Designed miniproteins, single chains, continued (3). Designs and how they scored, part 104

Each design is a single chain, and the fold is of that chain. pLDDT is the mean over its residues in the fold that is shown.

## One batch from the design tools (miniprotein)

Design m11601
Fold by ESMFold2-Fast:
Structure m11601 (fold): chain A 74 residues (1-74)
Amino acid sequence: MLSEEEQKKLVEEMLKKGKEALKKMVEQGASRDFMELVVEIEVQELRELGISEELVKEFRKELMEEMDRLYKEK
């Protein structure tokens, strides 16, 4: 089981990479629906790793907010 500190560090790294991936996907013409699917896949992977629901919820919220921002600016 990952410690709380290890979980937070992993979530921060995954969030950074996720936001960069979302920007690249939008630049490549990815649909919002496809990006939402990718976010849900990442959320499930974090759950399988035993990350706390609080951190998983925060991760999903941050990526969904970034996605909304990217599509609103188009």
Scores: mean pLDDT 80

Design m11602
Fold by ESMFold2-Fast:
Structure m11602 (fold): chain A 61 residues (1-61)
Amino acid sequence: SDAMKQKIIQKLMKDYGLSKKTAQHIVDVAIGFSKSLKLPDSMIEPIADMFAYTEVMVRSR
């Protein structure tokens, strides 16, 4: 849902210091990944968290 998507975007911005554009992109990728694997919507947030953590780690080198 759009409400769930916005909640996850705000959480990623707060917890990982990501820009709104980067957080939106990560959530969109997590949604696509979840749909491709036929996972429940409840998995979108933990998948987005994992991708956000990876993004921060890659930027830190």
Scores: mean pLDDT 83

Design m11603
Fold by ESMFold2-Fast:
Structure m11603 (fold): chain A 91 residues (1-91)
Amino acid sequence: MLTAEPLDAAGRATVTGTGEMEPGPVKAVLRDASGEVLAERSMWAENTQVTLTFEVEGDQEALTVTLQRLDPVTGEVTSTEDLPPVAIRAL
């Protein structure tokens, strides 16, 4: 699940991604509508539920987040989950 807050007075919004992955290293990749990488987040998931947040600026037509579970030894992607896209606009 991907959720986004409306833009604040400074033109920023928080995007929250939640998915299910096997425990271990997880990387999240935030992309814009053109497929350009805007941000990446990494964490260690102790449980199968993963939640992470991004800050974005300005109106966004369609943001996507891909969750990647990584092998803890090699760093290779072992599984991928694509979260449904969200748009960010001012209230």
Scores: mean pLDDT 73

Design m11604
Fold by ESMFold2-Fast:
Structure m11604 (fold): chain A 60 residues (1-60)
Amino acid sequence: SSIDADTILQLAKARDLAKLIELLESQGVVLSEEERAQIERLMAEDPLRAAVFALQLALK
């Protein structure tokens, strides 16, 4: 699967949680409620960290 890191980063910077989660799920990533909440918190604090966390979830 081709997950584009730049697209994930752009969505994180835009703080578009809904689109980021939709993108991850469309690529077959299964997210727990805790992982969704962590992405949301990281997006508010540090979009780059949110993007890295999302990429780590996508690579599992």
Scores: mean pLDDT 83

Design m11605
Fold by ESMFold2-Fast:
Structure m11605 (fold): chain A 63 residues (1-63)
Amino acid sequence: MRISPAEARELLKKVPGLSTEQINRIVELVKEHGGDLTLAVAEAVRQGLITDEQAKAIQEVAS
C-alpha cells in the first residue's frame, strides 16, 4: 500500500498500544521506503521497534 507520511501517522494513531515514539519511527520508515507501509512495518518488526502483534494490528487497520 502506497501511503503518505501524514496518512501513515493518522492510520497508526488508530492502532491501540502504539506509543508516540513507535509511530514516529514507523513514519520515518514509510518515508525511507517511498510510501510503502508494508515494507516499513516489516522493517519496524525486524528492528525490534514493534511486536508481531502490533504489526498485525497495523495491517488489519490498513485493510
Scores: mean pLDDT 82

Design m11606
Fold by ESMFold2-Fast:
Structure m11606 (fold): chain A 97 residues (1-97)
Amino acid sequence: KIEEKKKALEEIIKIISEGDRRVDATSDPAEQARIYAETAEKVAEIAEKNGFTDIADLARRISEAARAGNLKETGILSVALRIQIVGELIELEMEEK
């Protein structure tokens, strides 16, 4: 149970890290927005499947902002998403003990 949730968060972190690398590789704002939307959609699916409702909701909002071309809102929400992921990981570590 805890191991499955930790594995899901690790997968989400890997998806975000790959998305960040792809964004850093381009200077085209439209391409950056597309990468953010794709990354967020993958995160939302894994989070929803594993019961991380807050992470899923934030990821869906990121996808929506990115598809609208709002990179400022996308950036702000992406920081909030990373904070939420760290919070869930800490919660699982504490529950394990």
Scores: mean pLDDT 84

Design m11607
Fold by ESMFold2-Fast:
Structure m11607 (fold): chain A 68 residues (1-68)
Amino acid sequence: MKRIEELQKQLDDLTAQEAQIAQQPVTPQNIQQQMDIGVQQVKLAVELTVLKREYEKNPEAFEEKEKK
């Protein structure tokens, strides 16, 4: 489950960054960053959905790869 946790953490981090940027003055750089974050959020959400479906089908295969 390591990859699922990593992607979920990245998605949470992007959401936090988006919220912070939204409170800042509107600048071309901030607009570009918000667009880049949005694209990355979509990509991560799709990847997470695929991996979660695979985990549901075969959870045993994911347990071995989860190292703290």
Scores: mean pLDDT 74

Design m11608
Fold by ESMFold2-Fast:
Structure m11608 (fold): chain A 109 residues (1-109)
Amino acid sequence: DLVAQAERELDEAGTHYREARKLAEKALQSDVETAKKYIEDAEKHLREAERETQRARDLVNQAKAAGVSPEELARLQAQLDATEQGLADTKRYVDKVKKEVEERIEKAK
C-alpha cells in the first residue's frame, strides 16, 4: 500500500530529525570532544531523514498517479509538508550548533 509506505517513511524521517535535534542539544551541553561526536551523529540522522523524506515524496507522487482519494492525498501532503519543514528547521539548528562547536574548538587552540 503506497499510502502506508509513505506514512512509514514520514514517521521514520520525523524520528530521525527529532533525534538529530536532541543530539545537537546535547552537543551544546558537552565538552568539545563529546560535542564533535554528537554533531557527527546528528548529521548521520539528518542524512537518514533526508533519504526517508525523498522516498516519501516519491511514494506520494506514485499515490497521486494511482488515483488515491483526494482526502488521503491531502492528509499525506500535509504530513509530507510538515516533515519537510521539520527537517529544514532541524538542519538549520544543527548547522548553528556545529558552528558554535567549531568556534569553541578554534578558541581552545
Scores: mean pLDDT 89

Design m11609
Fold by ESMFold2-Fast:
Structure m11609 (fold): chain A 83 residues (1-83)
Amino acid sequence: TPRRERMLAEAEEMVRRAEELGVSPRRARAAAAGWLALHEPDMSLAEISRHFGVSRRTIRRWARELHEKRIVEPEELLDWLLE
């Protein structure tokens, strides 16, 4: 759907921006994958895992942490990763 495509594009953009700002590629991908899993439930964990190269376990852990911290917007995630 257009929403899925937009959310995926935003997650990919978050990875690029985080990496440019010095966040490790693995951490950036894990965070973006978790964010996508939390906010786009129509995408399977298998699909997200394949796309970002992050295990389903890691995606679930990140999604839980982001939910607990109430991180909704891409900018909030980026700010939190940079601390």
Scores: mean pLDDT 86

Design m11610
Fold by ESMFold2-Fast:
Structure m11610 (fold): chain A 95 residues (1-95)
Amino acid sequence: SGTVEGMLSVVRTSMLTYIDNDDLDSLRSILDGLLEYADLVAEHWPRDVAIEILRLAIDYLRGLLDYAKSKGKTKSAELIEETIKYLEKKLKELE
């Protein structure tokens, strides 16, 4: 939906900026916030909506992972990959 897509676009833009600037602390902070939000969504939101949000978040993070790898940002790539693994585990628990 437009609202979820807009939210993910803002998060993606912030993460791209942090990757480009080697701002690992800000990247970690936003990724940690995403994990906390994912936990709240999985526990409190309707299952179908939670699944949709987690799938969209994983898709966006995979794009950012590819970007980080293409730029040789190894530490950023590691943080994004671990976040993807956590979200995939949460998604599997809901399916």
Scores: mean pLDDT 81

Design m11611
Fold by ESMFold2-Fast:
Structure m11611 (fold): chain A 87 residues (1-87)
Amino acid sequence: MEEKEEEYVEQLKKDTKELLAYVEQELKENPEKAEELIKQIEKTVELLRGLSEKAKKNGYEKVAETLEEAAKELEKFREEIKKKLAE
């Protein structure tokens, strides 16, 4: 079970990194879509936090922590996008 949880954690970290890279590339190619990307990030953060709560209730502490960290990284990236839009 521990090994299987570690695989899920690694996959989630990879997925988060790929998502951040995708959003950054979209912003470079289509800066006019920044508002839509912010909305999508907000929905993703809500989903990740919901999944983190469920994982914690089922005893998957490492998965829950990784999901919460992913949500925080996305929130930080969202704030950076908002700051650039305000410039």
Scores: mean pLDDT 78

Design m11612
Fold by ESMFold2-Fast:
Structure m11612 (fold): chain A 60 residues (1-60)
Amino acid sequence: MSGLDLLKDPRFELKKVDTDSLLQQYPWLPQVPEVLVVQVGNLVQAVLDENYNIIYPRRK
């Protein structure tokens, strides 16, 4: 449910990045200064906001 659940798997890496750098790939992101990205290797599993809510493109 929350993005923090993904971090239970040691294969998932959490990175904090500027939202502007991600807006080119994820134009749906809210206008916030920074977001968190959860990755497995080079694959982005989720984009999280400052409250660890999943913003990654999904049905809702």
Scores: mean pLDDT 67

Design m11613
Fold by ESMFold2-Fast:
Structure m11613 (fold): chain A 68 residues (1-68)
Amino acid sequence: DVEARLAALAEKALAAGMSEEDVERLVTLARGLYELGASEETVRKAVRAEALRLGMSEEDAEAIAETL
């Protein structure tokens, strides 16, 4: 269930101290990629890269990407 994975992503990102605005960006990115039929690896790679760009640590970015 894509929505359950996106909810888990949002909860972990908020718990890691990410703003609600940045969490919405990550969720929107992941949902859009899933809608385009991207592979799980592609979605995880993109979300990890975006989380790092938004200032999340490598550890936290990897943890949230693993929810997908």
Scores: mean pLDDT 85

Design m11614
Fold by ESMFold2-Fast:
Structure m11614 (fold): chain A 56 residues (1-56)
Amino acid sequence: SMEEKARERWLDRIIETLKYQNVPDEKIEELREKLKSAKNLDDFYKIAEEFYVYIK
């Protein structure tokens, strides 16, 4: 679905940002699992925004 494609695209971007900021791989995998557990796009965006506030 388009929602799945949007989630994967944003997940990839977040992972790249975390790697750029030298976040440990263990932490990246933990956060990745949380993002993949999102039930819908709104939930995904909420989780993603929390990460962005934290790592800005």
Scores: mean pLDDT 70

Design m11615
Fold by ESMFold2-Fast:
Structure m11615 (fold): chain A 89 residues (1-89)
Amino acid sequence: MTPRERLLEAARRIAELATDPSKSKEEVLNEVKRILDELRAAGVLTDEEYQEALKRLEEISKMPDEEIGPALFRLVAELVRRALERDAA
């Protein structure tokens, strides 16, 4: 997989988690962190991008349950933007 393909796949996985009514808040946030950890381990995210994503995830963890979905979709949008930046180079 290219870095772009990995970012788009991560965005898709997070969007599915954001819309899965069978998952608890804790399960969703743990899986999103795992996805971010995988992107960092694959070298797809820089250390700075990874830390910024973790900061957003920490902020989302403090939100009411009803706000988590919209906040996760904002993270999805950022991963898509990063994927497009890789394509532009």
Scores: mean pLDDT 80

Design m11616
Fold by ESMFold2-Fast:
Structure m11616 (fold): chain A 104 residues (1-104)
Amino acid sequence: SKKSKVKNIVDKFIANVGKEIGKVKDPAVKAELEKELATLRSGFESALSLDDIEKSIYYILVYLIAFGGEVIVLARKTGDENLKKVTEEILEEIKKTVSDLKSV
């Protein structure tokens, strides 16, 4: 089903981004990113509970953009080179996930 395809796409996103956050050296920054990822996961679960797949995809895309913005803001505040690399990988995973969702 389209719903199972969307679920597989977002589950893969959460797993891949979780691994990237695991590379963050600053414990306070890592904890903040893990909290943001947990919020995003809850948003995805809420979106997937809707009976309309197009509405689910719409809200998933909104949550992805909001998450990307928070990651960029955090990277800007810290100026850490390790965090910049993690941020670039997270943004590439967001771009890939948006592309995958467009194919559903």
Scores: mean pLDDT 89

Design m11617
Fold by ESMFold2-Fast:
Structure m11617 (fold): chain A 73 residues (1-73)
Amino acid sequence: MKLREQLLAEIRSALEEARKAIENGDVEKAKQYIDRAEYLLDVAVEKGLLTPEEYERLRSEIDELRKQAEEKA
């Protein structure tokens, strides 16, 4: 698998787990998955692996999930 496809899959997986943690009221677990997604996004940006549209979409999803986690804390 290409590094780009692997990173995108891992980011999506982390965001899905963060959403599940928020739904279950596990704010600490949600924050851990959000932090992981943000770290992976930064790695993908540093390596030039994302289109501007992909970056904007993933950044928006991370920001929304972080806001939801903070509102439940």
Scores: mean pLDDT 83

Design m11618
Fold by ESMFold2-Fast:
Structure m11618 (fold): chain A 73 residues (1-73)
Amino acid sequence: MAADEALAREAGEAALEAALRLAAEDPRVGLSPEEIRAQIERVREGVLELLRTASPEERARLVALLRQQLAAL
């Protein structure tokens, strides 16, 4: 449980950092840093809720997806 929550938080942090870098490098991104943070926080909260309520099999799939997304960032 705690490890899954930590992974979701790490994923959220990495996604936020990547999104903020993209926004800084590319003026075509129409989102402010605050808007990016809010969206990433909403995603992180949703992932944590899914991890808390998921079966062990569903949780394993979610963890694999989060790791894949982190590797893609």
Scores: mean pLDDT 67

Design m11619
Fold by ESMFold2-Fast:
Structure m11619 (fold): chain A 95 residues (1-95)
Amino acid sequence: SLEELRRELEERRKQNREENKSSATDLIEELADRVTRAELLLAEHLASLTGDPLQRKLAAYEQTAAEMRKAGDTLEATAFEIDAQAVRLQIERKK
């Protein structure tokens, strides 16, 4: 999930600081910037959609995942695809 990906980034940042690996810092920061852009894009899609909250959330995750996939941000796209699947399960449980 996106939340899990964010948590992994924070853990890697902590570990990188402890190990003083400057080359790894640049890669971690690049990944963090991509995750931040993905989170902002998701927020924008959520704000632009109306209707049922779960249906809106599903549509926003699917749209964001597709845009990330097209941009080559495979890790972020996969995280949103997992989050979309979780929302689909919530919708099914609400029947």
Scores: mean pLDDT 76

Design m11620
Fold by ESMFold2-Fast:
Structure m11620 (fold): chain A 77 residues (1-77)
Amino acid sequence: STPKESQQVLDEFDQKVVDATSIEEVIKAAEELSRTRDPELVAGAVLRRAQSLRITNPELAKKLFAYASELVRKSLE
């Protein structure tokens, strides 16, 4: 994967979840992206989103950190 591909996945994910308020909406966006993108890059995008929400929505951020960890675990299986 190139740095350009990583940035494109981040941008695509952010666009899909710009109005997401629930973990279910984020999971749907991640699953859609995982059909065409590297699952590790998608997990990274979820993690970045969790970091950005730490202050404004800490409850959602906590759920996203857990979800990103599960995505990484599944990618290693």
Scores: mean pLDDT 79

Design m11621
Fold by ESMFold2-Fast:
Structure m11621 (fold): chain A 65 residues (1-65)
Amino acid sequence: SALDKVKEGLLTGDDELMQKGIEELGKKLGAEAAREISLAVLNGKETKDYEKAIKEIEKIVEKYS
């Protein structure tokens, strides 16, 4: 799934896979959801707290689903 691409990309450092997942989620959930997911991803990359970032991303997906 698109969400799994974002999670896998974040955990493995695969920026291309991660960006593809964000793009697919943006097409499904809208630009506002994609913006919030991108911010959560950026925060995860900066802090290296991937577990927290993944939980935030999942919460955003639930919010816009």
Scores: mean pLDDT 84

Design m11622
Fold by ESMFold2-Fast:
Structure m11622 (fold): chain A 61 residues (1-61)
Amino acid sequence: MKIYATAKRAVPDVGPAVLGFEVGDRIELLKIYSDGTAVGRSLKTGKTGLVGLSDLEDIKE
């Protein structure tokens, strides 16, 4: 089952390891870490990278 979240703030694309997104963008969560980070994929751009769970809302399957 795929887990999705919505971006609640904008994050600039500042490097290859970090996922950039805009407010309201849908993010697929590929792996969630215990430290409050995840590997996400932007449904808008198809890019993958690290995201902070604090930058996301409405985390659901």
Scores: mean pLDDT 78

Design m11623
Fold by ESMFold2-Fast:
Structure m11623 (fold): chain A 83 residues (1-83)
Amino acid sequence: NLERALRLAQEGFEAFQKGDLETALRKFEEAARLAPGSRIGLMALGNAALAAKKAGDDERAARYLARMRELDPEAAAAFEAKL
């Protein structure tokens, strides 16, 4: 459901801006699962990587980027530039 994935991604981004990285990661992971391969799902994976890196979990961030790269290498490269 793209609608639910978009709402979860928005909630995740709000949590990320407030510094609630655990909530952000949970919301982005759920959004990516609901809409894999979609623009929303790809953005959620990228934002999950950013949140994981900000939380100090470089291994988890790398895993989100690897998943994104499998779906869209160009989008993954854009997010790597932000890390």
Scores: mean pLDDT 83

Design m11624
Fold by ESMFold2-Fast:
Structure m11624 (fold): chain A 69 residues (1-69)
Amino acid sequence: KEEEERKKLREYVRKKLQEIWDALQKGDFETANKLADELIKELEKISPQLAEDVRKALENIYKDIEEKK
């Protein structure tokens, strides 16, 4: 069912973004960058538009962490 697949994808993206945020908050930039790269590559295969949206969300998260200084 497309609805269930959309829910799974949304949950997956949300979970990955949370893991990236948590890694950045802990100063684990290697893990955060790896997770971000893997997420974008995965989404590029499914929906280039969603990958672009997530890339922008990640850019905002990284800017927020940098600005936290």
Scores: mean pLDDT 76

Design m11625
Fold by ESMFold2-Fast:
Structure m11625 (fold): chain A 74 residues (1-74)
Amino acid sequence: KQQLLQLGDKYEALAEKSSGDKASDYLTKSAKSYLDSGDYQKAKQMAQKALSLNPNNQEAKQILQQSQQNIQKQ
C-alpha cells in the first residue's frame, strides 16, 4: 500500500514535468497506483486531470469509474 502511494506521487510529479498526452499518461499511471493502494479520492482526482488533458484516454475513464464506485461503497 505505501509503495503504491509513493509510486502514485512519483507519477504525479512526472506529469508536472510533462505536457499533453504524455502528462495524461503519467496522471493515468498515478491514478492507477492510487486506486490499487485504496486511495480512491486521489485516484479520482488524477483520472479527472488525465481526462482534462486527453478526453479519449480510455484507461483514465475506467479508473475514474472504479474510483467513484469505491467511494460510494465506503
Scores: mean pLDDT 81

Design m11626
Fold by ESMFold2-Fast:
Structure m11626 (fold): chain A 61 residues (1-61)
Amino acid sequence: SPEVEAIKEEMERLREEGASAEEIRRAFGKRLAQAVDAGRLTGREYAELMAFLDEVLAEAE
């Protein structure tokens, strides 16, 4: 979905630009809240984003 793709791209960009794990977590939280508020986040999309976040944070450490 466009929402999931946008969130993933933003997180990936932050990681590549040297953002800390804390900064990535904060940005992810804001984007996830926006997606939830839009009422269009499926269980599959949520699981995909959580798996992606785990990978991004593991590399940021």
Scores: mean pLDDT 75

Design m11627
Fold by ESMFold2-Fast:
Structure m11627 (fold): chain A 88 residues (1-88)
Amino acid sequence: SELKEELREVIKKYKELVEKLGLPKSVLDLLDKAEENLDNPKEAILYIAKAVAEAMLYLVEKNPEKADVAAVKAQIAAEMAQVEKLVA
């Protein structure tokens, strides 16, 4: 499925962002669940959304002095917009 391949690529990009930003294992665990559920795209998308929410909460609470939180939030929002576009 074209959608399945696109979702796999989005998950891969998010995992790379987790590594680059030093995000917690809980975010990776949610992305792993998204990847495991690629045969059910709606479920995969919901896990991606949960991962994004967890990442945003972590960044606001734990990294205000170490990262441009606004820039990171903008990047996460842009990736979510791509996921929404894939579902539309």
Scores: mean pLDDT 77

Design m11628
Fold by ESMFold2-Fast:
Structure m11628 (fold): chain A 94 residues (1-94)
Amino acid sequence: MELVMIKIKLSTKDAFAFNPDAPVYLVVFLPAEDEDKVPEIIEQAQKAIKELGAKASLEIRKVPGVKDAVIVDESFEFLLERAPIVKEYETEAE
């Protein structure tokens, strides 16, 4: 199954920073067929990060169409790049 990946960079101002020298990302996976849902999922993920912090990944996993959601630091990002990902979206949490 081909996937679309959304990477949302978490703010270093919050309690999400597992390593102060490395950025942390909320990564969300969708089927490539559901690419039209990406803007809605980004909005929901940004809201969840603001309200729930590090637990945002658990709430986003409940969104219809989402295959998985995980919080990763930059050192593990290369493992995600080896998944069958056909398109990537990147944004920041505000």
Scores: mean pLDDT 70

Design m11629
Fold by ESMFold2-Fast:
Structure m11629 (fold): chain A 83 residues (1-83)
Amino acid sequence: STISYRSGAHLADSARRRLRRGDVDGAIGLVNSARRSLSVAGASDIGDRLGRRAIDAARRGDVDGAIRYLTQLRNLASDLAQT
């Protein structure tokens, strides 16, 4: 669903903003919401692969790595929404 892809992209972007503010727990919650939205759209592989890597990086304190994975997730979800 285009709506579910757009929701996934929006949630990933929101998670990046939370990480930039130092809200790691809030960011993880938003990443899990993005993964769920992408699973509804049939793209659980993208949500799980990039979302899990983002969460793992955030938990290690690798904020830049987490933001990089979330940027990839957001861009892929946005591209799928346009297809």
Scores: mean pLDDT 83

Design m11630
Fold by ESMFold2-Fast:
Structure m11630 (fold): chain A 84 residues (1-84)
Amino acid sequence: ADDAVWQAVADLVRELHRAAMEAKSPEEAYERAKKVIDEALARHPGIVSGEVKASEDRVEARITARLADGSLAEVDVTFPIPKP
């Protein structure tokens, strides 16, 4: 079942959104998002990798998850930084 993997991805996406909302600069957004991804990778075996980049107005992340059939799924998310 993929329920645990998708729950982990949903929780990671929620924390990435929070990181973007609380950041006051692109550098801070990147640092916060990277920490969130690193912690998720350490805690959730269904999350295989995560990449993050921040620009002046947004945070972009690509999350790779392993599904029950062994295939990999990629989730791309973008969150605005509230005060660019």
Scores: mean pLDDT 79

Design m11631
Fold by ESMFold2-Fast:
Structure m11631 (fold): chain A 68 residues (1-68)
Amino acid sequence: GLSKEVQEKVDEAIKTLREEHGDSPEVQKLIEALVRNAELMEKDPTMSLEEILRSIDGMTLHFKRKLS
């Protein structure tokens, strides 16, 4: 499972993507990619919490651009 801070950031990103772009199969695939990447980053011992949070913000921005 994700740490509390990473989970809260992911939950905020999911809420934003659904509120701005609706609940579609494309949005769901991007949410699944976001969660998977967050889990992989948390398993990487070379990544700091701050780097993980910045990466989630960056992925969320890219996904918003892709859906627009």
Scores: mean pLDDT 84

Design m11632
Fold by ESMFold2-Fast:
Structure m11632 (fold): chain A 123 residues (1-123)
Amino acid sequence: SELESLKEKIENDEGDPVEIAEQLKRIAIENLDKYKETGNKEYLEKAFEAINLLFQLAIKLVFDPSRREDLEVAVRKAFEVLRYAKEKGIPDEVIEKHTAIPYLKLKFELLLRPEYRHLLVPV
Protein backbone atom coordinates (compact mmCIF):
# COMPACT_ATOMS: atom_id res chain seq x y z
CA SER A 1 0.00 0.00 0.00
CA GLU A 2 1.21 3.54 -0.74
CA LEU A 3 0.32 4.62 2.83
CA GLU A 4 2.24 1.64 4.31
CA SER A 5 5.31 2.61 2.22
CA LEU A 6 5.11 6.24 3.43
CA LYS A 7 4.66 5.09 7.06
CA GLU A 8 7.81 2.93 6.77
CA LYS A 9 9.80 5.88 5.36
CA ILE A 10 8.67 8.10 8.26
CA GLU A 11 9.54 5.42 10.88
CA ASN A 12 13.02 4.82 9.33
CA ASP A 13 13.89 8.51 8.59
CA GLU A 14 14.04 7.69 4.86
CA GLY A 15 13.27 10.00 1.94
CA ASP A 16 12.58 13.74 1.74
CA PRO A 17 10.13 14.87 4.46
CA VAL A 18 8.79 17.65 2.18
CA GLU A 19 8.01 15.16 -0.62
CA ILE A 20 6.44 12.73 1.89
CA ALA A 21 4.28 15.56 3.34
CA GLU A 22 3.10 16.62 -0.15
CA GLN A 23 2.27 13.01 -1.07
CA LEU A 24 0.31 12.49 2.19
CA LYS A 25 -1.61 15.75 1.59
CA ARG A 26 -2.48 14.58 -1.95
CA ILE A 27 -3.69 11.16 -0.69
CA ALA A 28 -5.78 12.79 2.08
CA ILE A 29 -7.46 15.29 -0.30
CA GLU A 30 -8.13 12.64 -3.00
CA ASN A 31 -9.76 10.33 -0.43
CA LEU A 32 -11.81 13.17 1.16
CA ASP A 33 -13.12 14.06 -2.33
CA LYS A 34 -13.99 10.37 -3.03
CA TYR A 35 -15.77 10.14 0.34
CA LYS A 36 -17.87 13.23 -0.48
CA GLU A 37 -18.78 11.76 -3.92
CA THR A 38 -19.59 8.19 -2.77
CA GLY A 39 -20.37 8.32 0.99
CA ASN A 40 -18.07 5.29 1.37
CA LYS A 41 -16.42 5.38 4.84
CA GLU A 42 -13.36 3.45 3.54
CA TYR A 43 -12.23 6.66 1.77
CA LEU A 44 -12.76 8.69 4.97
CA GLU A 45 -10.63 6.17 6.93
CA LYS A 46 -7.83 6.34 4.29
CA ALA A 47 -7.94 10.15 4.39
CA PHE A 48 -7.49 10.14 8.18
CA GLU A 49 -4.69 7.55 7.94
CA ALA A 50 -2.83 10.00 5.67
CA ILE A 51 -3.60 12.94 8.01
CA ASN A 52 -2.37 10.96 11.05
CA LEU A 53 0.86 10.13 9.18
CA LEU A 54 1.34 13.88 8.49
CA PHE A 55 1.10 14.51 12.26
CA GLN A 56 3.50 11.59 12.95
CA LEU A 57 5.98 13.06 10.44
CA ALA A 58 5.73 16.51 12.09
CA ILE A 59 6.17 15.00 15.60
CA LYS A 60 9.28 13.12 14.42
CA LEU A 61 10.74 16.29 12.85
CA VAL A 62 10.20 18.32 16.08
CA PHE A 63 13.07 16.37 17.71
CA ASP A 64 15.61 17.35 14.98
CA PRO A 65 16.61 21.07 15.16
CA SER A 66 18.34 20.78 11.73
CA ARG A 67 14.94 19.97 10.13
CA ARG A 68 13.06 23.15 11.14
CA GLU A 69 12.12 24.03 7.54
CA ASP A 70 10.86 20.46 6.90
CA LEU A 71 8.85 20.63 10.16
CA GLU A 72 7.20 23.90 9.07
CA VAL A 73 6.15 22.30 5.75
CA ALA A 74 4.76 19.17 7.47
CA VAL A 75 2.79 21.24 10.03
CA ARG A 76 1.44 23.52 7.28
CA LYS A 77 0.34 20.56 5.11
CA ALA A 78 -1.36 18.86 8.09
CA PHE A 79 -3.36 22.02 8.95
CA GLU A 80 -4.17 22.64 5.25
CA VAL A 81 -5.75 19.16 5.05
CA LEU A 82 -7.70 19.62 8.32
CA ARG A 83 -9.03 22.96 6.97
CA TYR A 84 -9.93 21.25 3.67
CA ALA A 85 -11.87 18.54 5.55
CA LYS A 86 -13.82 21.22 7.49
CA GLU A 87 -14.53 23.19 4.28
CA LYS A 88 -15.84 19.98 2.66
CA GLY A 89 -18.33 19.59 5.53
CA ILE A 90 -16.70 16.81 7.56
CA PRO A 91 -18.08 17.41 11.10
CA ASP A 92 -15.67 18.74 13.75
CA GLU A 93 -16.50 15.78 16.05
CA VAL A 94 -15.44 13.30 13.30
CA ILE A 95 -12.17 15.17 12.68
CA GLU A 96 -11.47 15.31 16.45
CA LYS A 97 -12.23 11.58 16.91
CA HIS A 98 -9.66 10.61 14.25
CA THR A 99 -6.91 13.21 14.92
CA ALA A 100 -7.09 14.34 18.58
CA ILE A 101 -4.25 12.16 19.95
CA PRO A 102 -1.54 12.96 17.31
CA TYR A 103 -2.73 16.61 17.13
CA LEU A 104 -2.45 17.04 20.92
CA LYS A 105 0.98 15.33 20.93
CA LEU A 106 2.25 17.72 18.24
CA LYS A 107 0.69 20.74 20.02
CA PHE A 108 2.34 19.70 23.32
CA GLU A 109 5.81 19.29 21.71
CA LEU A 110 5.51 22.67 19.93
CA LEU A 111 4.41 24.39 23.19
CA LEU A 112 7.51 23.03 24.97
CA ARG A 113 9.77 24.69 22.35
CA PRO A 114 9.55 28.53 22.18
CA GLU A 115 11.22 28.51 18.71
CA TYR A 116 8.23 26.51 17.31
CA ARG A 117 5.31 28.26 19.04
CA HIS A 118 4.66 30.34 15.87
CA LEU A 119 3.47 27.05 14.24
CA LEU A 120 0.53 26.82 16.68
CA VAL A 121 -2.34 28.16 14.54
CA PRO A 122 -6.11 27.51 14.80
CA VAL A 123 -7.60 25.19 12.17
Scores: mean pLDDT 86

Design m11633
Fold by ESMFold2-Fast:
Structure m11633 (fold): chain A 112 residues (1-112)
Amino acid sequence: GPTVTQSPASLTVAEGGTATLTATVSGPGGDVVAAAWTLTTASGGSTGLAAGGSVAVAPYEGRASITLSGGTVTLTLSGLRREDSGIYYVTAVTASGEGATGEGTTLTVVPA
């Protein structure tokens, strides 16, 4: 099946800044046809951010975008808030219908 590698492993950004989280999908299955990002908070809560490539769900609309390009899935999150802190996981699905989930990127949002 495919393998998903997330980069960077961790990043720290000030409130109001922009974070770019990338995943590289490798192995058999063809092109990435769908991707979903989820945030897992320190309290163990899990929130879906986006599915279907370009639009995030509340409260991330207008602040988050997802780009799919070949084997690369990129999440750009702007206007960062302290509650955006946590571990971001991506699940990617290839043209074969097989999916995989990355190991996560830890985002820490600090006061400006």
Scores: mean pLDDT 75

Design m11634
Fold by ESMFold2-Fast:
Structure m11634 (fold): chain A 76 residues (1-76)
Amino acid sequence: KEELKEKLAELLSKIPGVSPEEAERIAEGIVEQLEKNPEGLLKTLDEDIAEAERRGDLKTAAILREIKKLVEEAAK
């Protein structure tokens, strides 16, 4: 639980404009959504990745793909 939150926060903090405090808050929300609605969380991540790719924000898209991989592994 805590290890996943820490890994998610670290990845989120690499996104331009995300502060460490915001990254921790978002990571907590992701872990909570993974417990309550994993399918909805994965759908939201897919939409966010597609939007980042459409904008040409390849760095954010790559970070979101790493987050999705961690979420998929934790959902098994």
Scores: mean pLDDT 81

Design m11635
Fold by ESMFold2-Fast:
Structure m11635 (fold): chain A 71 residues (1-71)
Amino acid sequence: MQEQVQQVLDEFRRELEDLIRQGRFTPEALRELVSKTMDRLSEVAAGDPELLRQGMSQLSLLVQEAADRRA
């Protein structure tokens, strides 16, 4: 995976951990963070459908892990 995509996913993880630490982890906040991250992935993977697919796949895994923490 390209460096820029990895940086976007690392930022998602850091923002998610910040929400949890601050007691602001809600389904609404998670949806907003996912939407923001999807937009950023589309920007950094511009013109590379395979890179975008890989980034979206990794994001889906991180979202699944976050949902498990809520349950």
Scores: mean pLDDT 79

